# Designed miniproteins, single chains, continued (3): the designs that were tried, part 85

Each design is a single chain, and the fold is of that chain. pLDDT is the mean over its residues in the fold that is shown.

## One batch from the design tools (miniprotein)

Design m11132
Fold by ESMFold2-Fast:
Structure m11132 (fold): chain A 66 residues (1-66)
Amino acid sequence: SEAKRKAIIEAAAELLEENPVLTEERLREIARRAGVSVGTVYYHFPSRRELQYEANAYLAEQRKKS
């Protein structure tokens, strides 16, 4: 669902602020923070590059709003 996709992006954005590298361990942490399974993360983002891009775009937008 779109709501789950957004939750994954928001969780990834928070973790990218701590460390710019998305590893397998950090993907598990993203899933936990988003309240979804790791499989759901891979379903929405089969490529870590796409997740990283979307999370960085979300961070840029948040900086404009703050």
Scores: mean pLDDT 78

Design m11133
Fold by ESMFold2-Fast:
Structure m11133 (fold): chain A 88 residues (1-88)
Amino acid sequence: MLEEIKKYTEKAKEYADRAISLANQATNEEQLKEADRAVREAGFYVGKAIDLAKKSGSEEAQKLADEALKYVRDAETILLNKKKEFES
C-alpha cells in the first residue's frame, strides 16, 4: 500500500509539473487545453493516493498524499491565473 501511494503521488507530481510547464509555455487559450488535461490527470492520481492513505491509517502515507494534493492545487492555481491572462 505505501509503495502504491508513493507511485500515485509521484504520478500526480509528474502531471502537475507537466501542467505548469505547458501553462507557462502557452501563447493562446487552445494550448491551455493540454495543460488542463495534465491537471486533470494529476487530480486523478492524487485522488487515488488520498483514498489509499485514508484506508492505510499510516501517518507517513497521509503526509505523502497531503503534500501531493498541495502540489496539484498549486498547479491548478497557476493554470487558472494563466487562463485569466488570455480572457482579460
Scores: mean pLDDT 84

Design m11134
Fold by ESMFold2-Fast:
Structure m11134 (fold): chain A 75 residues (1-75)
Amino acid sequence: LTPEEQAALEEAISRVDKVVEENKDKPDDEQITAISEVAADYARELIARGFPREVANRIAVKAANHGLKKLDELK
C-alpha cells in the first residue's frame, strides 16, 4: 500500500471498529450488516475523494474483514 492508501485503510479500520463496538449487543446478522454498510459507504467516499475504484474496494474489503474477525473473537 502507498502511504495514502495505508492512511485510508487505518481510517476505514477505525470506522469499522467504532461500528463493531456500537453494535456489540445486537444480533450477529445486524452486526454483519452494519459492518458491510460502513465499509461500502467508505468505499464510495474514497472514490469521491479520487481513489481508484479497485483500491477503494480493496481497502473496504480489508476493513470489513477486520471487523468480521473482531466480531468472531467476541463469540
Scores: mean pLDDT 80

Design m11135
Fold by ESMFold2-Fast:
Structure m11135 (fold): chain A 72 residues (1-72)
Amino acid sequence: HMNLFDALTAAGLLPDLPKLVKGPLSGPEAYKNLQETLKKMGFTEVKVDGVFGDDFRLALIRFVNLGGKPAK
């Protein structure tokens, strides 16, 4: 049902992503992994730079608005 992106958006936890992906998925590498996943799902506007920027945030919101489906 709800995936990580849906839960993060619904709870308003997108800025707290590094706290939610502690351990091997912490920090900029966790952001890069999520950015690459979104790009593979058709959100090509996302930069893979490990920074939680507007492009990443808007792509996550768009992903949730699509019901957790790929953009294409």
Scores: mean pLDDT 60

Design m11136
Fold by ESMFold2-Fast:
Structure m11136 (fold): chain A 65 residues (1-65)
Amino acid sequence: LEEAEKLARRYVETARRILSPEQADEFEKRARELLEKYKDSPDPAAEVRRGLAEIMRELLEREEA
């Protein structure tokens, strides 16, 4: 879980640098939801990493519009 939390924090930092403030806030909210969803998973870091990458991709696609 600690590894998943560190990973989420790094992705949120990246989102705030490359996305609009509105999209970065959405990313942070969804990242927090992933941590809650997978906190009892056998491998929270792997599950959270996969989810964070998908969210980042979706929000980057919205920025291009």
Scores: mean pLDDT 77

Design m11137
Fold by ESMFold2-Fast:
Structure m11137 (fold): chain A 62 residues (1-62)
Amino acid sequence: AREHLAEGQRAIAAGRPEEAAEHFRKAAELAPDDDEILGALAVAYRLAGREEEAKEALAKLE
């Protein structure tokens, strides 16, 4: 989880939101109730233009 979160953050910094979304998705699979990871996944999906998937990630935030 932590490893994938860090990889996703690096991908965002490099301007690769699609790659970041994949890393955050893997982090969310390992920690599905972690609001920090779900929020990061939603942001990455929005930056990649994947609005439906961003909304699904936000819906998991309680």
Scores: mean pLDDT 77

Design m11138
Fold by ESMFold2-Fast:
Structure m11138 (fold): chain A 86 residues (1-86)
Amino acid sequence: DAGRLLSLGHGYLLGGNYDKAIEYYEKALSLDPDSSVTWYNLGLAYYGKGEGEKAAEYFRKAAELAESQGDLTMAKKAQKLAEEAE
């Protein structure tokens, strides 16, 4: 399920294996494309790879989805990281 894929992605992210983290997050998004948390973590993985512009795009996507879902805490957190990644 999407939650298990997200958890596996987290494991790879914490281990510094950003490419595998991205693979699992992309699989999670194929099952749940509106997951603000998954978009946020995809942004973290790209930021870890030094791809700040792409990270900022994904953080903005996470912020937009979180706002639409009423998660203002997540939206603010994602927006802040989008600004920092640029």
Scores: mean pLDDT 87

Design m11139
Fold by ESMFold2-Fast:
Structure m11139 (fold): chain A 70 residues (1-70)
Amino acid sequence: SEEKKKLENKIKFYEELRDGLRALGDAMLTFAEKAGLPEEEIQRMRAVFERDLASLDEEIKKLKEEYEKL
C-alpha cells in the first residue's frame, strides 16, 4: 500500500541518518583524540552522540512497530 511504502521510506531515512550520525561521531571523536583534546571533553562529546543515536534508534523502533501493524 501507499501508506506502507511511505512508512518504509521514512524508516530508511532515519536508519541512514542514524548511520551517518554514527560515522560523523566516530570521525569527530577520532579527530579530537588525535588533536589532543582532554579525555573529559572527548567523553562528554561521546555521551552527546550516544544520546542522539539512542533517540534515533527509539524512533526507528516505533516506526517499525507501526509498519508491522499495517
Scores: mean pLDDT 87

Design m11140
Fold by ESMFold2-Fast:
Structure m11140 (fold): chain A 60 residues (1-60)
Amino acid sequence: MSLVEKMRELAEKELKGAPQELLEEVEEHLKLAEESTDVAVIIGNLLRVLGLIEEFLLSQ
């Protein structure tokens, strides 16, 4: 299982009821990680997704 797949599962679980704009930003970063062959680009986009999940959870 890829890191991107694990991150998508985490986002689907933790971002239930999140605003559409946040869901779109998360999907954009997941897509960039999925389409890249550069490990640094993959990790960078996955870290951004984690940050977006953290910000949402802290806003609850």
Scores: mean pLDDT 83

Design m11141
Fold by ESMFold2-Fast:
Structure m11141 (fold): chain A 100 residues (1-100)
Amino acid sequence: SMELRRELLLLEAEATMYLMGAYIALKQGDEEAAREYLERALRVLEEALRLLEENGAEPEVLEELRRLLEEAREKLRAGDVEGALEAISRAVDLIARVAE
């Protein structure tokens, strides 16, 4: 569990860095850069989901994380970059709570 917590904290930190990059890009009007940062954050969170599944995390946590990741993917496909940022931010917060 200590090794799992360390791995989750590293993935959370990486996803948070990409979220900050996306936020800054959006403030500068660079939606393309924001999208690229969010796609990178999404990949990191998909790795966190896999790690949680492999370590027997609670079904409710897995379901909520899957829901948020799918919401983020749908928002990115629709060009709703701000909506994708919100969904990914909520997923990062969920990982942070699970890692405590």
Scores: mean pLDDT 89

Design m11142
Fold by ESMFold2-Fast:
Structure m11142 (fold): chain A 71 residues (1-71)
Amino acid sequence: SVAVKNLGNKLFKEGKYDLAAQAYHIAASEASNPEDKAKAWNNLGNALEKLGKYDLAIKAYEEALKANPND
C-alpha cells in the first residue's frame, strides 16, 4: 500500500534501515502493478545495501528487474 511505502521511506530517512527493509518488502508483496512492485524491490535493495547485506540486495534488484524489465 502507499502507506507502507511512505513508512518505509520515512524509516530509511531516519537511518532505520532494517525496519525500512521490512516495510519495503511488504510494499513489494502488496503492489498490484509492475512499476510499484519494481520500485519497492529497488528500495528494499537500497536498504539492504545500507545494512551491508549485499547478497540479499542483489536478489532484491533481480526481483525488481523481473517485476518491470523496462525499469
Scores: mean pLDDT 86

Design m11143
Fold by ESMFold2-Fast:
Structure m11143 (fold): chain A 55 residues (1-55)
Amino acid sequence: MLSSEQKAKIEQANALIEAGKYEEAIELLEELAQDPSLPEELRKALKDAIEKLKS
């Protein structure tokens, strides 16, 4: 289960993507992907999403 802070960061990253601010969204998602309290599966999913945004 994600913390309230982690959920808020995901929502903020989504808002940045919708606004076309991909670099800011990538930075936020990279911060989440480096959080060791997140499940390994979720961290991998975040890294996959970051790669798609970089393309």
Scores: mean pLDDT 80

Design m11144
Fold by ESMFold2-Fast:
Structure m11144 (fold): chain A 83 residues (1-83)
Amino acid sequence: SELLKIYSERGNLYFELKQYDLAIEDYSKAIELDPNFALAYVGRGVAYFELKQYDLAVEDFNKALELDPDFEVAAYYRKKALE
């Protein structure tokens, strides 16, 4: 979907700009369009992590790892959020 690509790519740009609230909004729209899009859960989880919202970050990393158990970034940040 073109919309899925737009939301995920714009979410990534907001993340790079440290606009984590706007990144979370766009990743959430990407997840709404495709609930199996592991990359969007990782992106939203890392944005939650940067905002110190560790419980929400862990939930997103758990979902990303359920969808892709080899997602190293999700495993790394999940471990950090649980410390």
Scores: mean pLDDT 90

Design m11145
Fold by ESMFold2-Fast:
Structure m11145 (fold): chain A 80 residues (1-80)
Amino acid sequence: MKEAIEEVGMVMFALGAIVDAELVLEGKPVPGLKKSTTEEDAKELIELAKEVIEALKAGDLEKARELYEKLVELYKKIAE
């Protein structure tokens, strides 16, 4: 159960990060993100989020955790 809750949380965060990044690429403001967030930041966020999802699909929870930590750190960097 703990692992399933962790996996769901990682997937939800990764999907949310992709949506936020896609809005940035469309030039739309995202509440909670810095107005200075660049297209490069958005692309990096999408790539990391996709890697987290792929690791989870592969059942590689250790890799998913490492990638998720990087994703969260990147998101914090661009968050207000």
Scores: mean pLDDT 80

Design m11146
Fold by ESMFold2-Fast:
Structure m11146 (fold): chain A 82 residues (1-82)
Amino acid sequence: MSREELDAEVDRAIAEMLVATALVTAPKEYQEYLRKALDFISEIEDPEKALELAREVVEAYENATSPEEFKKRVDEIIEKAK
């Protein structure tokens, strides 16, 4: 394994871990959209972009005042990333 390949795998692992950690602590109403975000992030080929999006999703979750606000923010993050 090259150093660049290792760094890429670490960034991807951190991205997935951040969203998964939020998912296991979240109320059920947030879990569906956290899973949707995790699935989307896992399909991103660029590990650095995956990590950036994971951070945006977690920040949206931490700052959301309602499940509806969080759902809207996740949909916006996904659409922006396409």
Scores: mean pLDDT 79

Design m11147
Fold by ESMFold2-Fast:
Structure m11147 (fold): chain A 58 residues (1-58)
Amino acid sequence: MEKEIEEIAEETRKMLEEGASDDEISEKVSKRARELKLSDDETAELTAKLVEVKEELS
């Protein structure tokens, strides 16, 4: 799942650069996580990655 989490983080980075809202990002990430059937632990890892991406772009 590491590679899938990284891909979602990269896609989120592009969305943030394009000016997507937090709601739009949250919806896309939630749909992607559901499609991948992420566990609670994997969802926590993804959330940590998304926070890191957001901080890098600020």
Scores: mean pLDDT 75

Design m11150
Fold by ESMFold2-Fast:
Structure m11150 (fold): chain A 70 residues (1-70)
Amino acid sequence: PTFPTPEQIRALRAAVLWGEGAPDSEIARALGIAPSTVRAMTEDELLRLVSERAGVPVETVRKIVEAAKL
C-alpha cells in the first residue's frame, strides 16, 4: 500500500473534524483555506474536496465523516 502524504493526511483529518462538528477555523486550518470558505461549504463540497486532495473515493470520505458523527 502507498502511504499518504502529510497533505493527504491533513485532508482526511478535515473530514473527521467536519463529522465531529469541529469549529470552521479548525477545519479551515486542516484544509489550508479561509474559515469563511468552510462556513460557505456544503457537506458534499467538503467530501469532493477531501476526495480530490487525499486521492480516495468520495464514498470513502463520506464513511469517514459518518463514523466521526456523534
Scores: mean pLDDT 81

Design m11151
Fold by ESMFold2-Fast:
Structure m11151 (fold): chain A 62 residues (1-62)
Amino acid sequence: LTPEQQAKREERIKAFKEEYEKNRESWIDSLVERLGFSRELAEKIVDMIYDITLETLERSKF
């Protein structure tokens, strides 16, 4: 990757982490209320989606 592509990736990762921290509880509440998941299961699902998304961003060519 070029330095510019790497910098853009790091900015996207940072923005995603900040958005995740702000919205985590809202997403958990939505899973509990809309899909009937237990809070414990909803937390695991949200955290798993976070890990998958972060891995995808880290592997991104852009």
Scores: mean pLDDT 79

Design m11152
Fold by ESMFold2-Fast:
Structure m11152 (fold): chain A 63 residues (1-63)
Amino acid sequence: MSDEELAALQQQMRDELLQAGVSPEVAQRIADLGRQALRAEAAGDLDRARALQGEIHRLLAAA
């Protein structure tokens, strides 16, 4: 997966969060964490991916 593809997925995640009523600042943070989680999965670092998903869930619960 290219950086261009990761950037496109990050933008899609941000747009979906904005449509769900999440603030732009929180949506951007979640999208950034999502991109990091995808990189961790691609590297086989499932522990890191799980930790990043946990942070995303906490931010969504607060939104």
Scores: mean pLDDT 80

Design m11153
Fold by ESMFold2-Fast:
Structure m11153 (fold): chain A 78 residues (1-78)
Amino acid sequence: MDEALDYAMKVYHTTFRQLLSQGADYDTATRTALDTAATTASRTFGLDPDTVRRQLTRRVTAESDALLAAARAAQAAS
């Protein structure tokens, strides 16, 4: 699973950046990138796509939360 999620995160970031650069809005880019990454990773690693999508969403959320926490810590340290 972890290897599949690492792969899915790479697909997610690449697809998300590509869609944003092409003028897609944030919600559309996020949904499309998550669906593309989960489907691609599930096919590549032979995993359940729903499970991969849930785990990928959790990992993307955790990444965002970590960035927000780091920003808040930097402000508090100032």
Scores: mean pLDDT 77

Design m11154
Fold by ESMFold2-Fast:
Structure m11154 (fold): chain A 60 residues (1-60)
Amino acid sequence: SPAEERERMIRLIREIAKEVYEKTGDVEKASQVAQTAADLYREGKSLEEIRKKVEEIIEK
């Protein structure tokens, strides 16, 4: 359902933002990466593709 899809997106974005913040202490960077994940989700990328892309960004 649309509500379940929205909840999955919100959960993913929160998890990503938390991970970036824990590694950098930078709220702006955490927000930027979370926004990138949201943009990819809106572009129709799968959750797997979004996670992979974000992990690549964080690890660099």
Scores: mean pLDDT 76

Design m11155
Fold by ESMFold2-Fast:
Structure m11155 (fold): chain A 55 residues (1-55)
Amino acid sequence: DDKAFELNEQGKELFKQKKYEEAAKLYQQALDLSPGFGLGTIQSNYNKAKKEAEK
């Protein structure tokens, strides 16, 4: 799913900019669109962003 891949890339860029809440939101959208596309890294990215946003 092209959208899920693009959302993951955008989330990574936001995470690098310390926009953790926005990054987590994009990662969640990517997971919702394609839960089975096999990139466990998105789940990991979401968990990291959520932890940082809650600090």
Scores: mean pLDDT 76

Design m11156
Fold by ESMFold2-Fast:
Structure m11156 (fold): chain A 75 residues (1-75)
Amino acid sequence: MSPGEQLLAEAEALLRAGELTMEKVDELVARAETLPLPERAEVLHRMVALAQADPTTSEELREYLAARASEALAR
């Protein structure tokens, strides 16, 4: 798997387990920031979409992930 595919698989697993936290979001976003900008954008957009589709994810956590992703894409 590509690094981006691995990140998405890990994010999906954390969401399914109910283990996604702000700290884990920071770790996933930091890893995404090591990717080239086009792949980074795709991965971060898909990660945000996965959290938005998950009914067990809190609004606070969704907002945090979206904000962190936006910051990572502004560079």
Scores: mean pLDDT 81

Design m11157
Fold by ESMFold2-Fast:
Structure m11157 (fold): chain A 76 residues (1-76)
Amino acid sequence: AEAEKRKDELFYRAEQSAVQGNYEEAADALEEMAKVFEEEGYTGQARLLYRVAAEFYRKAGNTEKAEELEKKADSL
């Protein structure tokens, strides 16, 4: 379905971006995936993905966004 296709596309984007060292693009894709899982009610998966996205935002130097996602994960 649409959500499954979106998750597959986002996973591919995250993997390719991370391999290329584009950590902010990888983080953006992982955050979008986390939102899809959250919308579907899979809070555990969403929490994990928000934390992984936060780590990639930190690698990219975007500490503000990383802290935002850590707080979001802790609220789930």
Scores: mean pLDDT 85

Design m11158
Fold by ESMFold2-Fast:
Structure m11158 (fold): chain A 56 residues (1-56)
Amino acid sequence: SKEKIKLEVLKGMFQIAISAEEMVLPSLSPEQQAATKKRIAELEKKIKEIEEKIKK
């Protein structure tokens, strides 16, 4: 459906965001790394929510 295409696009955008966060992670301080890892986990959760919607 058209809705599935929109969800696939949104999923792709979040995957790009995770890749960007992962790219900078090794250059950050320990405190900044903790914050960045939290952001990555939030983005991964959003992707899983989208995957669940796609299954419906």
Scores: mean pLDDT 84

Design m11159
Fold by ESMFold2-Fast:
Structure m11159 (fold): chain A 82 residues (1-82)
Amino acid sequence: ELEELRKKIEELSRIVRQSKDPALQEEFHAIVRRYHERVREKGGTSLSEEDLKEIYQEMLEDLKALLRKHGLDEEVERAEKL
């Protein structure tokens, strides 16, 4: 389940990297940095798998919302079917 969340986030990252939209890339990286900081603040590698799943689920939803805001709804739907 945590692995599935990571794979979906990785697929969204790939879609963003393939885009020619620097604003999307900047906003995507800002969200990723925010969640990495949250993980570090809450104990980094000492976090439980359940805590990590919660954080990654929130991250995935924020990233999906960002991609939809930039008109990539079909790409988001495709990534969800992984």
Scores: mean pLDDT 80

Design m11160
Fold by ESMFold2-Fast:
Structure m11160 (fold): chain A 64 residues (1-64)
Amino acid sequence: MSDEELLERVKKGVEEALELAKQGKYEEALFNLTILRHEAEKLNAPEEVLKLIEEAIEKVKKLS
């Protein structure tokens, strides 16, 4: 997977998780973001990509 493809997938996953959080589905949003982080770590994603996921996790936690 290219860094460009990985970033696009991560962006989509973050958007989907934030939409779940807007619907009050905080546990599902956090679970999906945790899986996304694990996948990105396995692919040795750039630090900026991992940070994007962590910021989304923190944002959802503050909303719950």
Scores: mean pLDDT 82

Design m11161
Fold by ESMFold2-Fast:
Structure m11161 (fold): chain A 100 residues (1-100)
Amino acid sequence: DALVLAGSEALNARDYEAAKAHYTAALAENPEDADTWNMLGRALYELGKYEEAVEYYQKALELNPEDYIAWENLAKALKALGKEEEAKELLEKAKELRAK
């Protein structure tokens, strides 16, 4: 997907606003792409928009609950919001999934 590729190139270039725009456009065409929801969450996290990042990571996990990277990213965002105990529980879940 050209929009997902453009989003990933922007994310790697640390252009988080461009990454957000490209991933949002990609999801308008394919809203069931769990990986792209996770990447959009990452762009929001880097922009300091932690509550929005949590929402999009949760969307990614609704579509793909076995994605340990999305669980790790969700935990990181929750820790940034001061929810350290919840983050710790999700990191343990991510470790269990990664061990499969």
Scores: mean pLDDT 88

Design m11162
Fold by ESMFold2-Fast:
Structure m11162 (fold): chain A 105 residues (1-105)
Amino acid sequence: MEELRRRAEELIRRAEELIAEAQELIKEAQELLKKDPNNELAKRAIELAQRAIELAQEARRLAEEAKRTGDRKLLEEAERKLFEAEIELGLARINIGVAKLILEK
């Protein structure tokens, strides 16, 4: 039970950090869109970052529930959702990086 609680608290923290990072990426992509409103990479980065936020919010909720109930299955589901959120955020980061390179010239 103590181990589950510690894992849940770590997962909640990681989810909150990911949400904050995704929000910053959305802000960067929106600034790119102000310079080029038809930038497909910036639009895709926003979509990917929004999905990352949704997945991370769900992971946080599941981890909070697992901490409250002691349900290990909820903790495992929260871990899966956070992993999916990390993948989506990574793809958003790549799209923004490429968009910045294209707009440099």
Scores: mean pLDDT 87

Design m11163
Fold by ESMFold2-Fast:
Structure m11163 (fold): chain A 62 residues (1-62)
Amino acid sequence: MLEEAIKEALELADKNLSRGVSKEELDKIFEKYKLSEEEKKKVEQAVLRHLHEVGSEIVMAP
Protein backbone atom coordinates (compact mmCIF):
# COMPACT_ATOMS: atom_id res chain seq x y z
CA MET A 1 0.00 0.00 0.00
CA LEU A 2 2.02 2.88 -1.36
CA GLU A 3 -0.03 5.69 0.22
CA GLU A 4 0.25 4.10 3.69
CA ALA A 5 4.01 3.71 3.23
CA ILE A 6 4.38 7.37 2.18
CA LYS A 7 2.26 8.51 5.14
CA GLU A 8 4.35 6.46 7.61
CA ALA A 9 7.62 7.69 6.07
CA LEU A 10 6.50 11.34 6.27
CA GLU A 11 5.40 10.88 9.89
CA LEU A 12 8.83 9.40 10.66
CA ALA A 13 10.48 12.38 8.94
CA ASP A 14 8.37 14.83 10.97
CA LYS A 15 9.43 13.18 14.24
CA ASN A 16 13.12 13.23 13.24
CA LEU A 17 13.48 16.64 11.55
CA SER A 18 16.48 17.62 13.73
CA ARG A 19 18.57 14.55 12.77
CA GLY A 20 16.93 13.64 9.46
CA VAL A 21 15.72 10.20 8.42
CA SER A 22 18.17 7.30 8.05
CA LYS A 23 18.20 4.97 5.03
CA GLU A 24 17.77 2.05 7.46
CA GLU A 25 14.50 3.54 8.77
CA LEU A 26 13.21 3.91 5.20
CA ASP A 27 14.26 0.32 4.43
CA LYS A 28 12.13 -0.89 7.38
CA ILE A 29 9.10 0.82 5.84
CA PHE A 30 9.92 -0.73 2.44
CA GLU A 31 10.06 -4.20 4.04
CA LYS A 32 6.85 -3.64 6.03
CA TYR A 33 4.83 -2.70 2.94
CA LYS A 34 6.67 -5.03 0.48
CA LEU A 35 7.24 -2.17 -1.95
CA SER A 36 8.45 -2.52 -5.55
CA GLU A 37 11.50 -0.53 -6.71
CA GLU A 38 9.23 2.11 -8.30
CA GLU A 39 7.19 2.42 -5.07
CA LYS A 40 10.40 2.72 -3.01
CA LYS A 41 11.52 5.60 -5.24
CA LYS A 42 8.15 7.33 -4.79
CA VAL A 43 8.46 7.06 -0.99
CA GLU A 44 12.05 8.35 -1.08
CA GLN A 45 11.05 11.27 -3.34
CA ALA A 46 8.13 12.20 -1.05
CA VAL A 47 10.43 12.14 2.00
CA LEU A 48 13.22 14.09 0.23
CA ARG A 49 10.78 16.75 -0.97
CA HIS A 50 9.31 17.10 2.53
CA LEU A 51 12.73 17.23 4.24
CA HIS A 52 14.01 19.77 1.68
CA GLU A 53 11.00 22.00 2.41
CA VAL A 54 11.78 21.94 6.16
CA GLY A 55 15.58 22.08 5.78
CA SER A 56 16.56 18.52 6.75
CA GLU A 57 18.16 15.54 4.96
CA ILE A 58 18.13 11.77 4.69
CA VAL A 59 21.05 10.49 6.76
CA MET A 60 23.16 7.77 5.15
CA ALA A 61 24.75 5.03 7.24
CA PRO A 62 28.41 5.78 8.19
Scores: mean pLDDT 73

Design m11164
Fold by ESMFold2-Fast:
Structure m11164 (fold): chain A 59 residues (1-59)
Amino acid sequence: SLRDLILRLIGLKIRKIGLEFDLELAKKKGDEETAKKLEEEIKELEEEIERLEKEIESL
């Protein structure tokens, strides 16, 4: 349903905020391996958010 898609979108956006916080923390600690993994996860999440937003706009 449209409601379930919107709730999923909100959940993905909240998760992205958390990952961006973790990325900033990893960079401040000099943990390059963790930072690289978090950057890739954020990129994948941004692509999922974009796909879902386009799906919602098409309804």
Scores: mean pLDDT 88

Design m11165
Fold by ESMFold2-Fast:
Structure m11165 (fold): chain A 65 residues (1-65)
Amino acid sequence: MEKANELKAKIIEKASELGIAASVRYEDGTVYVTVKGEDEKLTQEFIEEAKKLAEEYGFKFVYIE
């Protein structure tokens, strides 16, 4: 599925730009994101950007703590 792969790539690129370690998986129209990082501000910024990207691509966004 082309859109899911494109979205995953963009989310991973954002994480890399912010220096955040992130895992992204897609299942049944939902994007699941897990983050490992010590900076709460950067983590929050990344989550917000990832959620925005997922919504723009028509996917549900779930952040896993």
Scores: mean pLDDT 78

Design m11166
Fold by ESMFold2-Fast:
Parts: sequence; C-alpha cells; structure tokens
Structure m11166 (fold): chain A 94 residues (1-94)
Amino acid sequence: SHMLIEKGKELFEKGQEAYAAGDLEKAIEYYEKAISLLPEESKEAAEAYRNLGLAYYEAGDLEKAIEYYEKALSIDPEDEESKALLELVKKELE
C-alpha cells in the first residue's frame, strides 16, 4: 500500500531525528516500526536496517549491529556504507 510506504518513510525520518538527538531507544523503536511498514526488499527497508544496525552499535550491542547490517546487505548487496560498517564491527569483535 502506498499509504503504508509513506507512513514507513515518516517513521524512518522520526528514527533519524531521535538518533541525531542521542535517543537510541526511540531511534530503534521508530526504525523497527518503519521496517514493519516498508516493502521487505525495498531500498528504504535496506536503509532502515542499516540505521537500525548503527543505533544498536552506538548502544553497544555489536551482535545486533552485525545482524542488521547483514540484513541491509541481503537487500542491497552493493551498499558500500553497510559493507564498511559491517567490517568495522567485525574487526572490533576480532
């Protein structure tokens, strides 16, 4: 549904606002809600998964960060930003 996609994009933007404000709990909540409304294999879903991974990384949950970066790459395998973030977190875990 076009209306669900638009609501998903609004929630994604709210997630970005929360992340920028340092509210990681709220950022995660908004990104998870955005993902639930966006088409599973969409560019927007891939971006939401990447940002969810980044929020978990900043919260200190490296395992969750890896899971969500891998999810983003499963949708968009050539996303250089998600690749770089994944390699950074994996290197920190040794």
Scores: mean pLDDT 89

Design m11167
Fold by ESMFold2-Fast:
Structure m11167 (fold): chain A 60 residues (1-60)
Amino acid sequence: MGEIVKAVEDYTGTTSNELSFSKGDILKVLKVDLDGLLYAKNLNTGKEGYVDISHLEKVD
């Protein structure tokens, strides 16, 4: 999708496929996967992984 979203809370991934982020980190959505699950890149760390949409808000 290429949309920019912002983390609303800190999260540490528990699996190798999950994205870790800090509150306020800017993420670029690369793919929408299963219901509520996104594949995104954390623009602050350069890492990619899966993230639940409930941890994010859309940025214009």
Scores: mean pLDDT 77

Design m11168
Fold by ESMFold2-Fast:
Structure m11168 (fold): chain A 60 residues (1-60)
Amino acid sequence: DITVSATFPSIEQAIGAALAAMGLNPDADVSVDGTTVSVTLPDTPAGKQAAALIQDLAKS
């Protein structure tokens, strides 16, 4: 499994990212600690693509 963590400038953005991660991967383990979102995904092409999306959202 792969784990990706990203810190967002606001709690609202962190929650939005967590909801997006769960929507794309219903079996994903998602945790939110303040403005930091951690997502654990299966080590598959789909999981890697979802991890890249979460990191991209944090950069924006």
Scores: mean pLDDT 75

Design m11169
Fold by ESMFold2-Fast:
Structure m11169 (fold): chain A 78 residues (1-78)
Amino acid sequence: MMEEERRRFEELLREALELVERQAEALRAGDRALADRYGVEATPAAEAVGRYIDRLEEERKEQGLTEELEEEFKRLQE
């Protein structure tokens, strides 16, 4: 896997994770409307991560994929 692709994937994971964390904080505060807004904003990032992992699976057979990326991706999935 190329470093540039890895950094882009990490950016997508970080963006989705930040939105999920903000959603969780809003839920803890009892603000469901704010939580729903963060959830909607996280959806495109989660979908982009899903498409990226599909490409990484093909590349993994040739070059390999780090377990660290797989664990972070799993944490962002439902």
Scores: mean pLDDT 68

